Designed miniproteins, single chains, continued (4). Designs and how they scored, part 66

Each design is a single chain, and the fold is of that chain. pLDDT is the mean over its residues in the fold that is shown.

## One batch from the design tools (miniprotein)

Design m14417
Fold by ESMFold2-Fast:
Structure m14417 (fold): chain A 118 residues (1-118)
Amino acid sequence: MSAEELREKARELLKKAANYYGNGKPEEAIKEAEKAIELAKQVPGADSLIGAAYLVLGKALKQLGKYEEAVEYLEKAIELAEAAGDTGLKAQALRELAEAYEALGDEEKAAEARAAVP
């Protein structure tokens, strides 16, 4: 596939992942988000797209109560948002990270994440 075809397919998969997440289907959201990440990693300049997919993955893991795994993917979303200069994605990922740390009982890290929201 061309880079543009991969980007379009990754965006389609990300939309499916977000829809599954919104409909309370976290396991299906995870599958589609992982596929989106795999394709988007093959596309130059796709940091925002990859970061958005990691955000959906982290949010879906939170719905499943998998807070430690959610933290890992939300941190990856933040790194990619910073690399892309995507302030909106960074803000969303930091809010989700704070909620994941709060659920884990790590109030210090939750407060740090909230303070870092742009």
Scores: mean pLDDT 89

Design m14418
Fold by ESMFold2-Fast:
Structure m14418 (fold): chain A 61 residues (1-61)
Amino acid sequence: SMLDELVARARELTRRTLEALRAGDDETAQKYEAEFKALLAANPAHAEELLAAAREVWDEL
């Protein structure tokens, strides 16, 4: 479904942000964070599910 694709994208962008932060690459982290914010802005009906997906990735630390 479209929601499954959006959730997968949210997880990937969050993972990429986290990898960049761990590497000390703030510029790359800001790029992926901006892409995640754009994904939320483009899909306001799914914001809760996308934010939940991002939190799950952070909790896998």
Scores: mean pLDDT 87

Design m14419
Fold by ESMFold2-Fast:
Structure m14419 (fold): chain A 93 residues (1-93)
Amino acid sequence: SELEKLEEELKKLFEENQAFVKELLEKGYVSEEEFREALKLVHEGRYEEALELLLESIKKRAKPEEVERLKPKVEELVKLFEELRRAIEEARA
């Protein structure tokens, strides 16, 4: 049941992430390489650096109004990855 809950939460995060990541990639606000670098930083627990990387990529390519719209969504995405990592670590213990 604990594993089933984690699997359902992971699936939900994947679906939400897929829609948002697709938007950022299709609009050219973040490249596939920049996403890979951000994911590596998240895996290493470097959440602030991952957030900064994604926001700087968006700032370089998007209009100020679009940056303001996307910033809270990027912050939420990084926070969800942090929470997921903690849940996985607790489940392994």
Scores: mean pLDDT 73

Design m14420
Fold by ESMFold2-Fast:
Structure m14420 (fold): chain A 60 residues (1-60)
Amino acid sequence: SEEKKLIEEAIKEALKSLPEGASAEEILGKAYEILEERGIVLTPEQMKYLVELSEKAAKE
């Protein structure tokens, strides 16, 4: 879905602004900030997806 792409883009942008080895919590917080700045309101399902992607990004 288009909403998933927006979340994926926010994670990529968050990773560009954070140091190597950033925690899942740091990635989540920055990506959420980016989405809020863009006026995107997340549903509970979209929030869960954002959390899952942040955790995955931190493990890579």
Scores: mean pLDDT 82

Design m14421
Fold by ESMFold2-Fast:
Structure m14421 (fold): chain A 70 residues (1-70)
Amino acid sequence: MEEELRRDLELLREQDTPEARRQLELQRAAQRLLEAGLEEEVRRASEAAAAGKLEEAERILEEGLRRVEA
């Protein structure tokens, strides 16, 4: 599991595209929100991303991070 995740992260890093970097940033933001107990924000962001609304997903995660950092 962790080794498979590491492999996927390395593949994204190798691509070195703006899209791959953006995907990694969103994944890290979601991880931080989950650790802070903001599961609803992560769920909403995941739903937006699944619908192809990446900008909406980013906005939700950024708002969540602001609350965690405050």
Scores: mean pLDDT 70

Design m14422
Fold by ESMFold2-Fast:
Structure m14422 (fold): chain A 70 residues (1-70)
Amino acid sequence: MVTYELSADMSDDEIDRLGAAAYSDVVFRGRTVRLVAGDLEVVLSPEDSPEELAAKVRAATEAALAAKRA
């Protein structure tokens, strides 16, 4: 399992790119990926639907961006 951390120290563009990289690892490489964003942890699985994967990536990205505003 690969872990990606979306840090509040990252730029908005870096957060978006890392989220996209996590999605790509699941969809194109069949990897299980753990996304960490502050207190939020979500696991992306190749068995998840495209809608579930997109929702998980959005939730992690939004959590990281919210942490930057706190």
Scores: mean pLDDT 80

Design m14423
Fold by ESMFold2-Fast:
Structure m14423 (fold): chain A 65 residues (1-65)
Amino acid sequence: GAEYGRKAAEAGAAGDAAGAARYGELSQKNAPTEVARKSGEAAARAGRLGAGAGASAHYQAQIAS
């Protein structure tokens, strides 16, 4: 769950829409129960924030626009 959410954010930052969609789907696939889904979503959100903080200048430039 969480790893795929983070990778989806990274793919989006790189302009890889297909990769972002793919990782997003895998994140949901690995959290079929409500408990697992919610835990995965919380971890994915934390991962996205962490990935954002460690992202390249490209990602920062993209979200600044």
Scores: mean pLDDT 58

Design m14424
Fold by ESMFold2-Fast:
Structure m14424 (fold): chain A 52 residues (1-52)
Amino acid sequence: SMKEVILNLLKISKEVEKELAKRRPEFREQYEKHIEELEKEIKELEEEIKKE
């Protein structure tokens, strides 16, 4: 489904943000905030998929 595709893309985006946080420690706080938001979106979408 489209939601499963989006879920996979969000998971990839989270891993990219983690790598960026390692490579650019000066922006670590910004990347950590983005990772937290991505984790919230991932959990929300996983719950939506479980209900369908």
Scores: mean pLDDT 85

Design m14425
Fold by ESMFold2-Fast:
Structure m14425 (fold): chain A 58 residues (1-58)
Amino acid sequence: SEKQKKIAELVNKAFEAYGRGDEKALEEIRKEASKDPEAQKLVDEVIEGFKEMEKRRK
């Protein structure tokens, strides 16, 4: 479905932004995902996972 494609694109963009260390892109992705509760949940889980990994590296 179109909604599922949009969510998949946002998740994919979050992985790419994290790989680049692009915190601004991650915040923009989070903002876009906040327009849909399912997208927000999935994107927030991905971003929280990234933050947990960064805490362990410090």
Scores: mean pLDDT 77

Design m14426
Fold by ESMFold2-Fast:
Structure m14426 (fold): chain A 69 residues (1-69)
Amino acid sequence: AMAAERARRQRVIDETGELLRKLLQESLANPDRVLTRFEVDPDLPEVTEENIKVEWGPPEYRPLVEAAL
């Protein structure tokens, strides 16, 4: 029971990291917008597009995002 729950949470973490990495690369490649927020509920059984929240800001926010990387 606990081992299965831990494995599920680890999978969500791994999938979340992969999605965030992809979105950050798209943000860096796109001059018109920058990724300002990325959130996912780690208690969900799976990571889907419906389970994540992303926000895009104007390119003027890019220095803040780049400093965070």
Scores: mean pLDDT 68

Design m14427
Fold by ESMFold2-Fast:
Structure m14427 (fold): chain A 55 residues (1-55)
Amino acid sequence: MPSLEEMLAAVRAYAEQRGLSEEETADLEAYLRWLHEHDPERAARLYAAIQAALA
């Protein structure tokens, strides 16, 4: 299972690539932190989707 740190790094890279605002990036990070705590399997699936989008 990827660490929260690895997942957040991927989210930040995705946000930069897509030109997201600081507010949008913060909202996405907050959502991922929430998923990692409450639904880690969904967090892992989201991470895999982000990694695929970055490839």
Scores: mean pLDDT 82

Design m14428
Fold by ESMFold2-Fast:
Parts: C-alpha cells; sequence; structure tokens
Structure m14428 (fold): chain A 55 residues (1-55)
C-alpha cells in the first residue's frame, strides 16, 4: 500500500527524527514488512529521503 503522510523532519531535532522513525516502523508493521529486512530497509531509506527532500 501507499506510505502515509510523513511528519516533517528536522535532522537537528531528535523528537522530529523519532516521530519519523516511529511512523515508518508502524506503517511497515501494518504492511507485514520486517523493518530489518532488505525490503524494510529500502522503504525506510526512501521515506527518510522523501522527508529530507520536503524539508
Amino acid sequence: GAMPALPPLDVNDRASMDALIATVRAWLAAQGIDWRSTEGQQAFLRAVKAAVDAA
């Protein structure tokens, strides 16, 4: 399924990074994808890149 809207990312704000990580992990779990797998890692990296590009 499509990834949900991501929270804004500030790389200097731990709370912002924690919120992004929690959102992506929750979405991966809902899709039945292990975040430690190659597929999960690729989805996580794409989400981080999208959040950075939007900031």
Scores: mean pLDDT 73

Design m14429
Fold by ESMFold2-Fast:
Order: structure tokens, then sequence, then C-alpha cells
Structure m14429 (fold): chain A 75 residues (1-75)
């Protein structure tokens, strides 16, 4: 389950980055970022069961999602 959620989070972040690069509506990018952050929240609840490597991946992806949200807000 944790690995599946991590893959979903990685995919949502990639989709958000692609949408932003392609000049999609800010609302569409924010929707993808918000969905990614919801997946991250679910992973945070399972963090005690995650390996150190999985925890580092989660933290890195959370930072990326938050950075994307800030970038959209500034545009």
Amino acid sequence: MIEELLKRLEELIREAQRALEEGADPEEVLRLVEEALEVAKELDKLSEQASKEQQLRLVSMEFTALALRVEVDLR
C-alpha cells in the first residue's frame, strides 16, 4: 500500500509539473497539487510503517508539491 501511494504521489507531481510547463489553467495545476497533498497526508499517517528511504521520498515530494503550489500562486 505505501509503495502504491508513493507511486501515485510521484505521478500526480509529474502531471502537475507538466501542466504548469504547458501553460494549463492555474486551477488545473492547483487541482493536481491538492490531490498530491491529500495522498501525502495519507502517507504521513502510515509513516511509522515506512522505511527511511520511503520517508525521504515522501518528504522530498511534499516539498516539490508545496513549491509548485507557491509557483502557481505567484503566476
Scores: mean pLDDT 82

Design m14430
Fold by ESMFold2-Fast:
Structure m14430 (fold): chain A 70 residues (1-70)
Amino acid sequence: MKIEELIKEYKNTKDPKKKAKLIKELLESGEKGKEEAEKLYKEMDPKEKGAAELETETDVGFELMRRALE
């Protein structure tokens, strides 16, 4: 799946869990995907960020949060 397709699906979905899953997929899509995931994660409200951390269950989610807040 292309990074552009993941971003498009993210913008079209309203489900926070689906958004979290798409962020995880972007994180696993290489450096370009990680950059896009960081941008999208930074835009999330605190409740959506919490859901993303639970859905991804990864240290990368926490690392993105730290970078976005610095």
Scores: mean pLDDT 65

Design m14431
Fold by ESMFold2-Fast:
Structure m14431 (fold): chain A 91 residues (1-91)
Amino acid sequence: MDPTRLEVEVTIAMIRMQAAVLKITAEVLRKKGKLEEAEIAEQAAEELEKLADELEALAADPSVSEEELLEAAEEALKRAKELLKEVEKAT
């Protein structure tokens, strides 16, 4: 396996883990009656899963260059960081 593709797989796994944590956070917030905060966390989790799915599709395409794949991974991490920051500000 290409080292770059392995690094991207690790990035995908990290983003999916963050999405799972936010889904649990949303459930806890919903049980506490914090419906607006719960919805923000749930939407962020869905966007994180979408980012991971898009990155996984690029990683599976052998025609995608290592440079393009690394750029996509970096953009996905930046977006994931912004989504987490949004949830932290709201909750």
Scores: mean pLDDT 83

Design m14432
Fold by ESMFold2-Fast:
Structure m14432 (fold): chain A 82 residues (1-82)
Amino acid sequence: AEEEALRRAAELAREIARAAGLDEEQAEAAGERARALAEQARTMSEEQVRAGADLMVEAAAAEHPELTELVRALAEAILAAH
């Protein structure tokens, strides 16, 4: 489950980057950053991780509504890795 959650977070971050019009190099970098963030989230409280996830989804809904569902899935993957 642990490695699967990290892999899912990286894959979703790459999809978000591609949907935002970024190239494959930037998408790969986004995936690596998402994986690192999910690993760091394990050292945080569940409340802190959930608050961060909720903030990410709210920010996406306000600025990039077309990416909201992908950002929601990424937030869920990060929480699952916790």
Scores: mean pLDDT 78

Design m14433
Fold by ESMFold2-Fast:
Structure m14433 (fold): chain A 73 residues (1-73)
Amino acid sequence: APVTVTVEIRDVETGEVERHTFVLASPADAEAAHERIVELAPGLSEEEREALRTLLLNAVEAGGGPLTIEIER
């Protein structure tokens, strides 16, 4: 089943939070969401980017209710 993922990106300088919602129905949706999140938070390390990618792919496989991911930029 499609999973709704809400990504909250906090600006560490201002404390402002941007909220982005993605609906993931397939691994391709997870990859597209990952690319978009990396564009929104380009300061993520390679290790953090890989962890995020794994988390999104696992969310698609598990399915279920809405998930929230918090990221700082």
Scores: mean pLDDT 79

Design m14434
Fold by ESMFold2-Fast:
Structure m14434 (fold): chain A 86 residues (1-86)
Amino acid sequence: SSAQEEIIRQIAEEVRKAVEALEAGDIEKAKEHLEKVKELASQLSDPRMSEAAIRHAEEAIEAAEAGDLEKAKRHATLAGMYAAAS
């Protein structure tokens, strides 16, 4: 549906912004965008892809808080990939 496509597009944009913030070392901004990814992913129609996207966004937040920016970027990207698969 067009609504589903728009949610996937918004998730991709929020993931991109989170990765940019992580690369800039702005953990607070990165967490803000990752929380938005979780919110948007909860609206996905496929519960398996929704759960996977939310889980990876959560892992990205935890990694960012731990200072593991490379792990945070990997999980942020995976959240976007699972959302796109829904």
Scores: mean pLDDT 91

Design m14435
Fold by ESMFold2-Fast:
Structure m14435 (fold): chain A 99 residues (1-99)
Amino acid sequence: SKEEVLNRLKKIVDEMVEKIKAETDPEKIRSVAEEGTRRILQVINEARARGLSPEDIVEILNEIIDYLKKIREKMTPEQKEALDDVIDALKTVINEIKK
């Protein structure tokens, strides 16, 4: 279901954010964000394979982007940069789906 996918993605984001907050090395922060992005995209690909519509996937991705933007507001510059990379990757997927 759309709601179940959204809840799974929020849990992945929360875990990624917790790991980012535990790191001080910019390279490790980036690595955590890359792994988080990979996990998000795996869930999206599974949802698409299970018959979620392109429109539902775009709505889910936009909700996750908004969630990331709210979390970003309270983070350090290095942590913000890592979340910006995650947001940009998700926006790229939305643009590919909309073509």
Scores: mean pLDDT 88

Design m14436
Fold by ESMFold2-Fast:
Order: sequence, then C-alpha cells, then structure tokens
Structure m14436 (fold): chain A 68 residues (1-68)
Amino acid sequence: MSEEELELEVELSLEIMKATIYEKAGDYEKAAEAYEKAAEIAEKLGDEELAEELREKAEEAREKAEAQ
C-alpha cells in the first residue's frame, strides 16, 4: 500500500466516525458533509460499493436536516 493509500484509508475512517457522531447528535447537515467526504475518499480507493452506500447516507442526512 502506498503512503497516499494509507492516508486515504485513515481519513475515510475518520470521516465515517465524524458522520456517525454528528448523526447521533442530530447535526444532520454536518453528518451529510462528512458522509459525502467519506464517499469521495472511498471512490478514490476504488471501493465503489462503499462510496455508493456513503452517498446514500449523505442524502438521507440532508433530507433529515431539511425536515427540521
């Protein structure tokens, strides 16, 4: 694994963690931003399935933010 790939994997894990924390706290706008960043990183790593799942979670979080 290259240094770049390792850094992306660490950042992916951090963004997913932040998104989960924000979502549980009810900060859906920040959760959506974190899920979207995580999806972009997953795509760069070639994990298309994870990227799609994370984009779906970002959209759900945005919908919850708009419903308030």
Scores: mean pLDDT 83

Design m14437
Fold by ESMFold2-Fast:
Structure m14437 (fold): chain A 97 residues (1-97)
Amino acid sequence: SAREENLVRGLALQRIALQPRTVEAEVVRLRMIERLIAESTIGVKKDFDAHLAALDAASPFDAIRREALERLKDPAVAAEADARVEALLAEAREALA
């Protein structure tokens, strides 16, 4: 159901947010947020861009986020991060079953 899928999304985001703030974790977090925004009733890529702009207003020199965004310019890094997002969502579904 939509409610169950929202719980899965929430748990997956919480799990990544509780990890140490590393560039590797931030790469996965950014790809997960972009995917969840695209799949949500909230919107698509422009809402992800707005989310990034809000983070820049709060902390314009978050070095971890800037490095993660640079790494995501590599399609291989993006593909690996997307695979990790799928694994985290699958783990969250199993945990809530």
Scores: mean pLDDT 73

Design m14438
Fold by ESMFold2-Fast:
Structure m14438 (fold): chain A 103 residues (1-103)
Amino acid sequence: SEVERLKALTEGLIGLARQAIRDAEEGRPPPEVTLDDPEIRKAYEEGLADPNATREQVEKEIAEAKKLLEENPDDVESQRKAAIHAARALGLADNLARRAYEK
């Protein structure tokens, strides 16, 4: 179902964002990410391009994604918003990983 697809995507993106923070700590470059949905991809790209990306912003976006997953688990629009927040978290985390790698 669309709801199950969006939930799986959101959980996957949160996992990737947490991995990117670990990669940043270890000085590893982030891997290339492919996102099919243009709205979700835009959120990722905005996070990736943010000149002021912080770990606090990553955690804030993850927290919002988790909140939406829990409060409205069967609502497609809410699950899409969760995926958008998770994608932004990943973009911000990859941004931080690139900065740490490039120094």
Scores: mean pLDDT 84

Design m14439
Fold by ESMFold2-Fast:
Structure m14439 (fold): chain A 57 residues (1-57)
Amino acid sequence: SPEKLGEFYEKLANRYEQEGKKDLAAKLYRIASDYYRQAGNTEKAEELEKKAEELEK
């Protein structure tokens, strides 16, 4: 399920973010965003894309 894959990658991204691995977290947030978009959850997809962009600054 795209929704479940989005949740999986979001949780993984959050863990790497907490570890200070910003580049890896940003990549995983973008993967999660793509899965949420495939699931039709546009709001969550946009939220995670924005989070990835902030981590890449």
Scores: mean pLDDT 87

Design m14440
Fold by ESMFold2-Fast:
Structure m14440 (fold): chain A 72 residues (1-72)
Amino acid sequence: SGAEGARYAERAAAGAAAGAGDVAKRQSLIGVEKSTTEEAKKYLEKGAEAAAEGNGDEARKYSSLGSQAEAK
């Protein structure tokens, strides 16, 4: 459901903010699977890539955009 996708995107953003890149990546990938919109999926994929690279600010940004896209 859209709400579930958005929830995982929010968890990914929180993980990125905490410096837990592996958690942020995992939550973003689950968010891609649970999201219903292509826009949200694309943002969460970018968030997972940023988290894997240790770029917490970009991971947080893309996870937040994914959450917003899915919540519409």
Scores: mean pLDDT 78

Design m14441
Fold by ESMFold2-Fast:
Structure m14441 (fold): chain A 60 residues (1-60)
Amino acid sequence: GPRLARALRDQGPTTPAVLGLRRGELVEVLREYSDGFALARSLATGRTGLVGASDLEIVE
């Protein structure tokens, strides 16, 4: 199933493709890319977008 991760820092949605997150927010990692980005869904908002993989801590 999708992997769970925690946001390590606050991040505003700087473009429509970027997921807005608050530090400590849980996300589902839907896809990881080789360029250091991931497609994730926020569990708090249900929104999807790109997140830097280094800004996520995998929980499982």
Scores: mean pLDDT 78

Design m14442
Fold by ESMFold2-Fast:
Structure m14442 (fold): chain A 99 residues (1-99)
Amino acid sequence: SSKRKKLEELAKKGDVDGVLSLLPEELREPLEELRELILTDITKARVLLRDLFLEFPEHEYEITLFVKAVKKEYNIKDPVWDKYEEEYLKNLKLREELK
């Protein structure tokens, strides 16, 4: 949908408020809490994100774009995720060579 494309564009720009304005009202307070936790306690942010995916499975993609926007706006790096992605990519390449 055109709304989905606009959400993707806003997320790439790090326009957190723009993304939030296009999401259902019921997500606004939980996502503002998530934003605060991403900035203050990334471990608690991961727990809340999991809970939000369980509570709002129909909005998983939109919630993911919100997180992407927050990380882009505040230039947040997750060193645990960065190392996990590096190891995941190495393991994926190793599995392709074992076929």
Scores: mean pLDDT 74

Design m14443
Fold by ESMFold2-Fast:
Structure m14443 (fold): chain A 79 residues (1-79)
Amino acid sequence: LTEEIGELAYKALEYFFKARTYYSNNQYDKAIEYLKKAIEYYKKIVERSRDVDPDTAEAAEAMIKSFENEIKYIEEKKK
């Protein structure tokens, strides 16, 4: 479980850094795409950790909310 959650977190961070790279290059659609991929991995962390490590689940939920806010910000910037 702990190793699996670590792998999911690493993958989420990889997608987050890709999103930041696309954002800095004004590729907003790709930035949003990769933020959504990062959110998918944090949702998997929530699912796997909720019953065994609620603090990790709560942290992952906070990251999901943060990334959803970033997507909204980027969508407004595209207008």
Scores: mean pLDDT 82

Design m14444
Fold by ESMFold2-Fast:
Structure m14444 (fold): chain A 61 residues (1-61)
Amino acid sequence: LDKRILELLRKHGALSVAEIARLLGVSPATASEHLRELEERGAVVRTEDGRYALSPATLES
């Protein structure tokens, strides 16, 4: 499930828990649990509007 979440965020950018749950066919509770674990690992970040996005690998301009 975690890999599928990361693939969705890579493809779509920022997604809400409800959007991820719908796209994966899981409950919002299940999606939320996996997103918390991924956030703890630094794999995803929470945006200001309460969505989740992939943690940037590098920051350059």
Scores: mean pLDDT 75

Design m14445
Fold by ESMFold2-Fast:
Structure m14445 (fold): chain A 64 residues (1-64)
Amino acid sequence: GVAERIRELFAKLGKSTLSRDEAVDILMEVTGLSKEQARAIVDSTGKSTLSLEELIAAALENAL
């Protein structure tokens, strides 16, 4: 599912946190949403950087 794909991409990048732009790119790849829609989801978190758990929560709430 979406959560599993996000975990896989985080592991592949070797990062514990992502910038907003990196999080937008992952959401677009995993969900197929436009950049504008993915950006709105990331911006709704109010975070400058996102953890794995924060990105999964945002994706499940808004994009699943």
Scores: mean pLDDT 79

Design m14446
Fold by ESMFold2-Fast:
Parts: sequence; C-alpha cells; structure tokens
Structure m14446 (fold): chain A 82 residues (1-82)
Amino acid sequence: SSDVQQKINDFINRYNQTMDDITSQYQRAVDAGDTQQQQSVMQKMQSLVSFYFDQFSRIQDNPTVDTVDDAINDFNNFESSI
C-alpha cells in the first residue's frame, strides 16, 4: 500500500540523515587529526550499517505498516544510543 511505501521511505530517509551526520563527524575528526574520535565515529558507522541491513531485511520479509513502525521505533532507540 502507499502507506507502507511512505513509511519505508521515512525509514530510509532517517537512515540517510543519520549517516550524513556521522560522515560529517568523521570528516571533522580527520580535519582535527583526532585519531581516537575517527575510530569512535567509524564504529558508529559500522553499527548503523549493520542495524540498517537487519531492519531492512525484517521489512522485506514482512512489509506491513506495523513492521515498518517497529523498525522506526527501534531506529529511534538505536540512534539515541550512538
């Protein structure tokens, strides 16, 4: 349905915005020569990529409004942890 597609797009957009933020943090750490911050931000990027693929697989297996809402809620909880 259009509602499912719109929510999937919302999930993808949230992922892209968070990835852009983390990428910007990485570039600032590179510019500052902060190797510890570079490593920390790289770990956040790896965690985000892993989370995204797990949630997207879940949505593909059961593409319902409820599944996407659960994925968005899980993403909000995940984002607050990084």
Scores: mean pLDDT 87

Design m14447
Fold by ESMFold2-Fast:
Structure m14447 (fold): chain A 80 residues (1-80)
Amino acid sequence: SVQDLYNQTVQLFNQNKDKLSPEQQKTVSGLISLGKQFKQQGNDQKAKDLYETAIQFLEGRISLEQAQAYLQQAQQELQK
């Protein structure tokens, strides 16, 4: 569920917060915040995609540049 992914993402972020640079923290926080906004708009799939992207970054599966690219794309979709 979206709520389960949100909870997992927040928990993982909090567990890794002290290991992250300010830029990395801002990127993860941004992904989580946009995911919440998409969920509030009823776009559960986009919310899941954003939370999964944050998890992938926190687990070292994607680069900061890839995470930032997803964040920028999602931000543009909200501004339409």
Scores: mean pLDDT 88

Design m14448
Fold by ESMFold2-Fast:
Structure m14448 (fold): chain A 62 residues (1-62)
Amino acid sequence: KKVLAEAVKDYTGKTEEDLSLKKGDKVIVLEKIDDDWWKAQNEEGIEGIVPKKYLKVVEELE
């Protein structure tokens, strides 16, 4: 189930697999990997993992 989410604060990625975010960025959550990390795609089409605590769900897409 795809989810539209918004970054609640800035996040700078630590590895090449991480997705960096700025507060207010919109992302599509592609996978909920575990309790702490979600795979998301930003508006530029770049995919990476982010801590779920930096995201708020805006809308659930089916």
Scores: mean pLDDT 79

Design m14449
Fold by ESMFold2-Fast:
Structure m14449 (fold): chain A 66 residues (1-66)
Amino acid sequence: GLWDAVADVRKQVVSLGGGIDSIDVLPDKVVVSYWAPPGSESEVSDLVEQAKKLIQRYLDTGSPFD
């Protein structure tokens, strides 16, 4: 499900030394608060964007996947 996919992204972020503080779902957007260690900012950012897209897809279509 959606939360399992988001949990997998969280695990990958943690494995890079980062973390996700909060996920805020607003009527027109998803905001994710996160942090990354020096040298892993791009990788963590990519994973966070993946999580945002999964949540946004769910809001738009009722499914995290097409």
Scores: mean pLDDT 78

Design m14450
Fold by ESMFold2-Fast:
Structure m14450 (fold): chain A 120 residues (1-120)
Amino acid sequence: MKDEIVEEIKRLVDEALQALDNGDYEKAIEYVKKAIELVSKARREGLIPDEAADAILTAFGVALSAIYAGDKERAKQALELAKEAIDAVRNGDMEKVREIRKKASELAQKLADEGKLRSL
């Protein structure tokens, strides 16, 4: 169940990245929202640590804010951070999860400084 949910989240991130490359921002938003729902479910069911869920959800929040602002490159960077956090969870690498959370928070701050950060 844990591995199945993790693979499903990763697949949704890959679909969101492809939608961004195709200029389909509405589909990218839908895929990210579905991924957020699955991460939240995995957190509630104890399938992933809270710290890991926080890192992934922070990256998805940054991705949504960037997509809404039309910032494709930062949206892709945030989704790539989410994928790295998912892989770190699969490998039990909590130090890497913390590094990714820091990078996602720094990316959020850059979007905030540019007036692109959306309240979720």
Scores: mean pLDDT 85

Design m14451
Fold by ESMFold2-Fast:
Structure m14451 (fold): chain A 119 residues (1-119)
Amino acid sequence: MIELEESGGGTFAEGSSATLSSKITGPLESVFKVAWWSEKEGEPLKFIASLDVETGKVSLDSSVEGRATISYDKEKKTYYLNLSDLKKEDTATYYDVVYAIINGKLRIIFGKGVKLTVV
């Protein structure tokens, strides 16, 4: 079973940067993609970033292009979302999402999310 442990949330000043982290435990060989999605009050769940763990291919939503980076540290089994030049509108819960093939079946695992507040 894959489990996700989030960190890096909290309250940050506008114009600063934040790094959100998700540590993956379980059968990492089954994981092919890691992603971050955001949820704001009154808005649908929004894609932010993804990374293919085998190829290193990154996809970013156009709204965060130039401000967001996604990376994966295989030794630490942790993937990151770095958000630069924080705006009050970046205030959201950011869900860590892992895509895996287990027993030939696609599994999409959502973490508990990490709350980012920009003041």
Scores: mean pLDDT 85

Design m14452
Fold by ESMFold2-Fast:
Structure m14452 (fold): chain A 67 residues (1-67)
Amino acid sequence: MKLSSEEASKLVAVALHYVGVEIDRLLQGMSEEEARNYAKQEAKRLAEELIDSPEVKEEFLKLIDKY
């Protein structure tokens, strides 16, 4: 599992969006559980759209679901 620079940048973008969405929802008064669940769903959608490698996508989706 070696990531190209392009694949790595896409993973970073999805991870940053995940964190950003979670923080935004927390600041809007959502519970930690609700904010995290919402952010997980958004991150999964972006990963599905942006990550071209099926192996990397599957592992990243599993990682998002676990955290």
Scores: mean pLDDT 76

Design m14453
Fold by ESMFold2-Fast:
Structure m14453 (fold): chain A 73 residues (1-73)
Amino acid sequence: MIEELEKEYYDLIQQALNEPDPEKQSALVRQAAELVDKLLEAGYEGRPVAQHLTALRLLAIEGDEEARRELER
């Protein structure tokens, strides 16, 4: 279900934010991107939340504090 995929996405991004190794962080972010693709394939229409997921992913790569706070909630 989309809710389970979305939760798994946030889990991966949160792991990436807590990963001090840049190479491992990059691998986790790539896995999260694959989940976004699967969400779209599962018929998850382009809702505003999809744009937010993309933004959080990009911010998490940079280690932004706001992205981290959002992912922790």
Scores: mean pLDDT 63

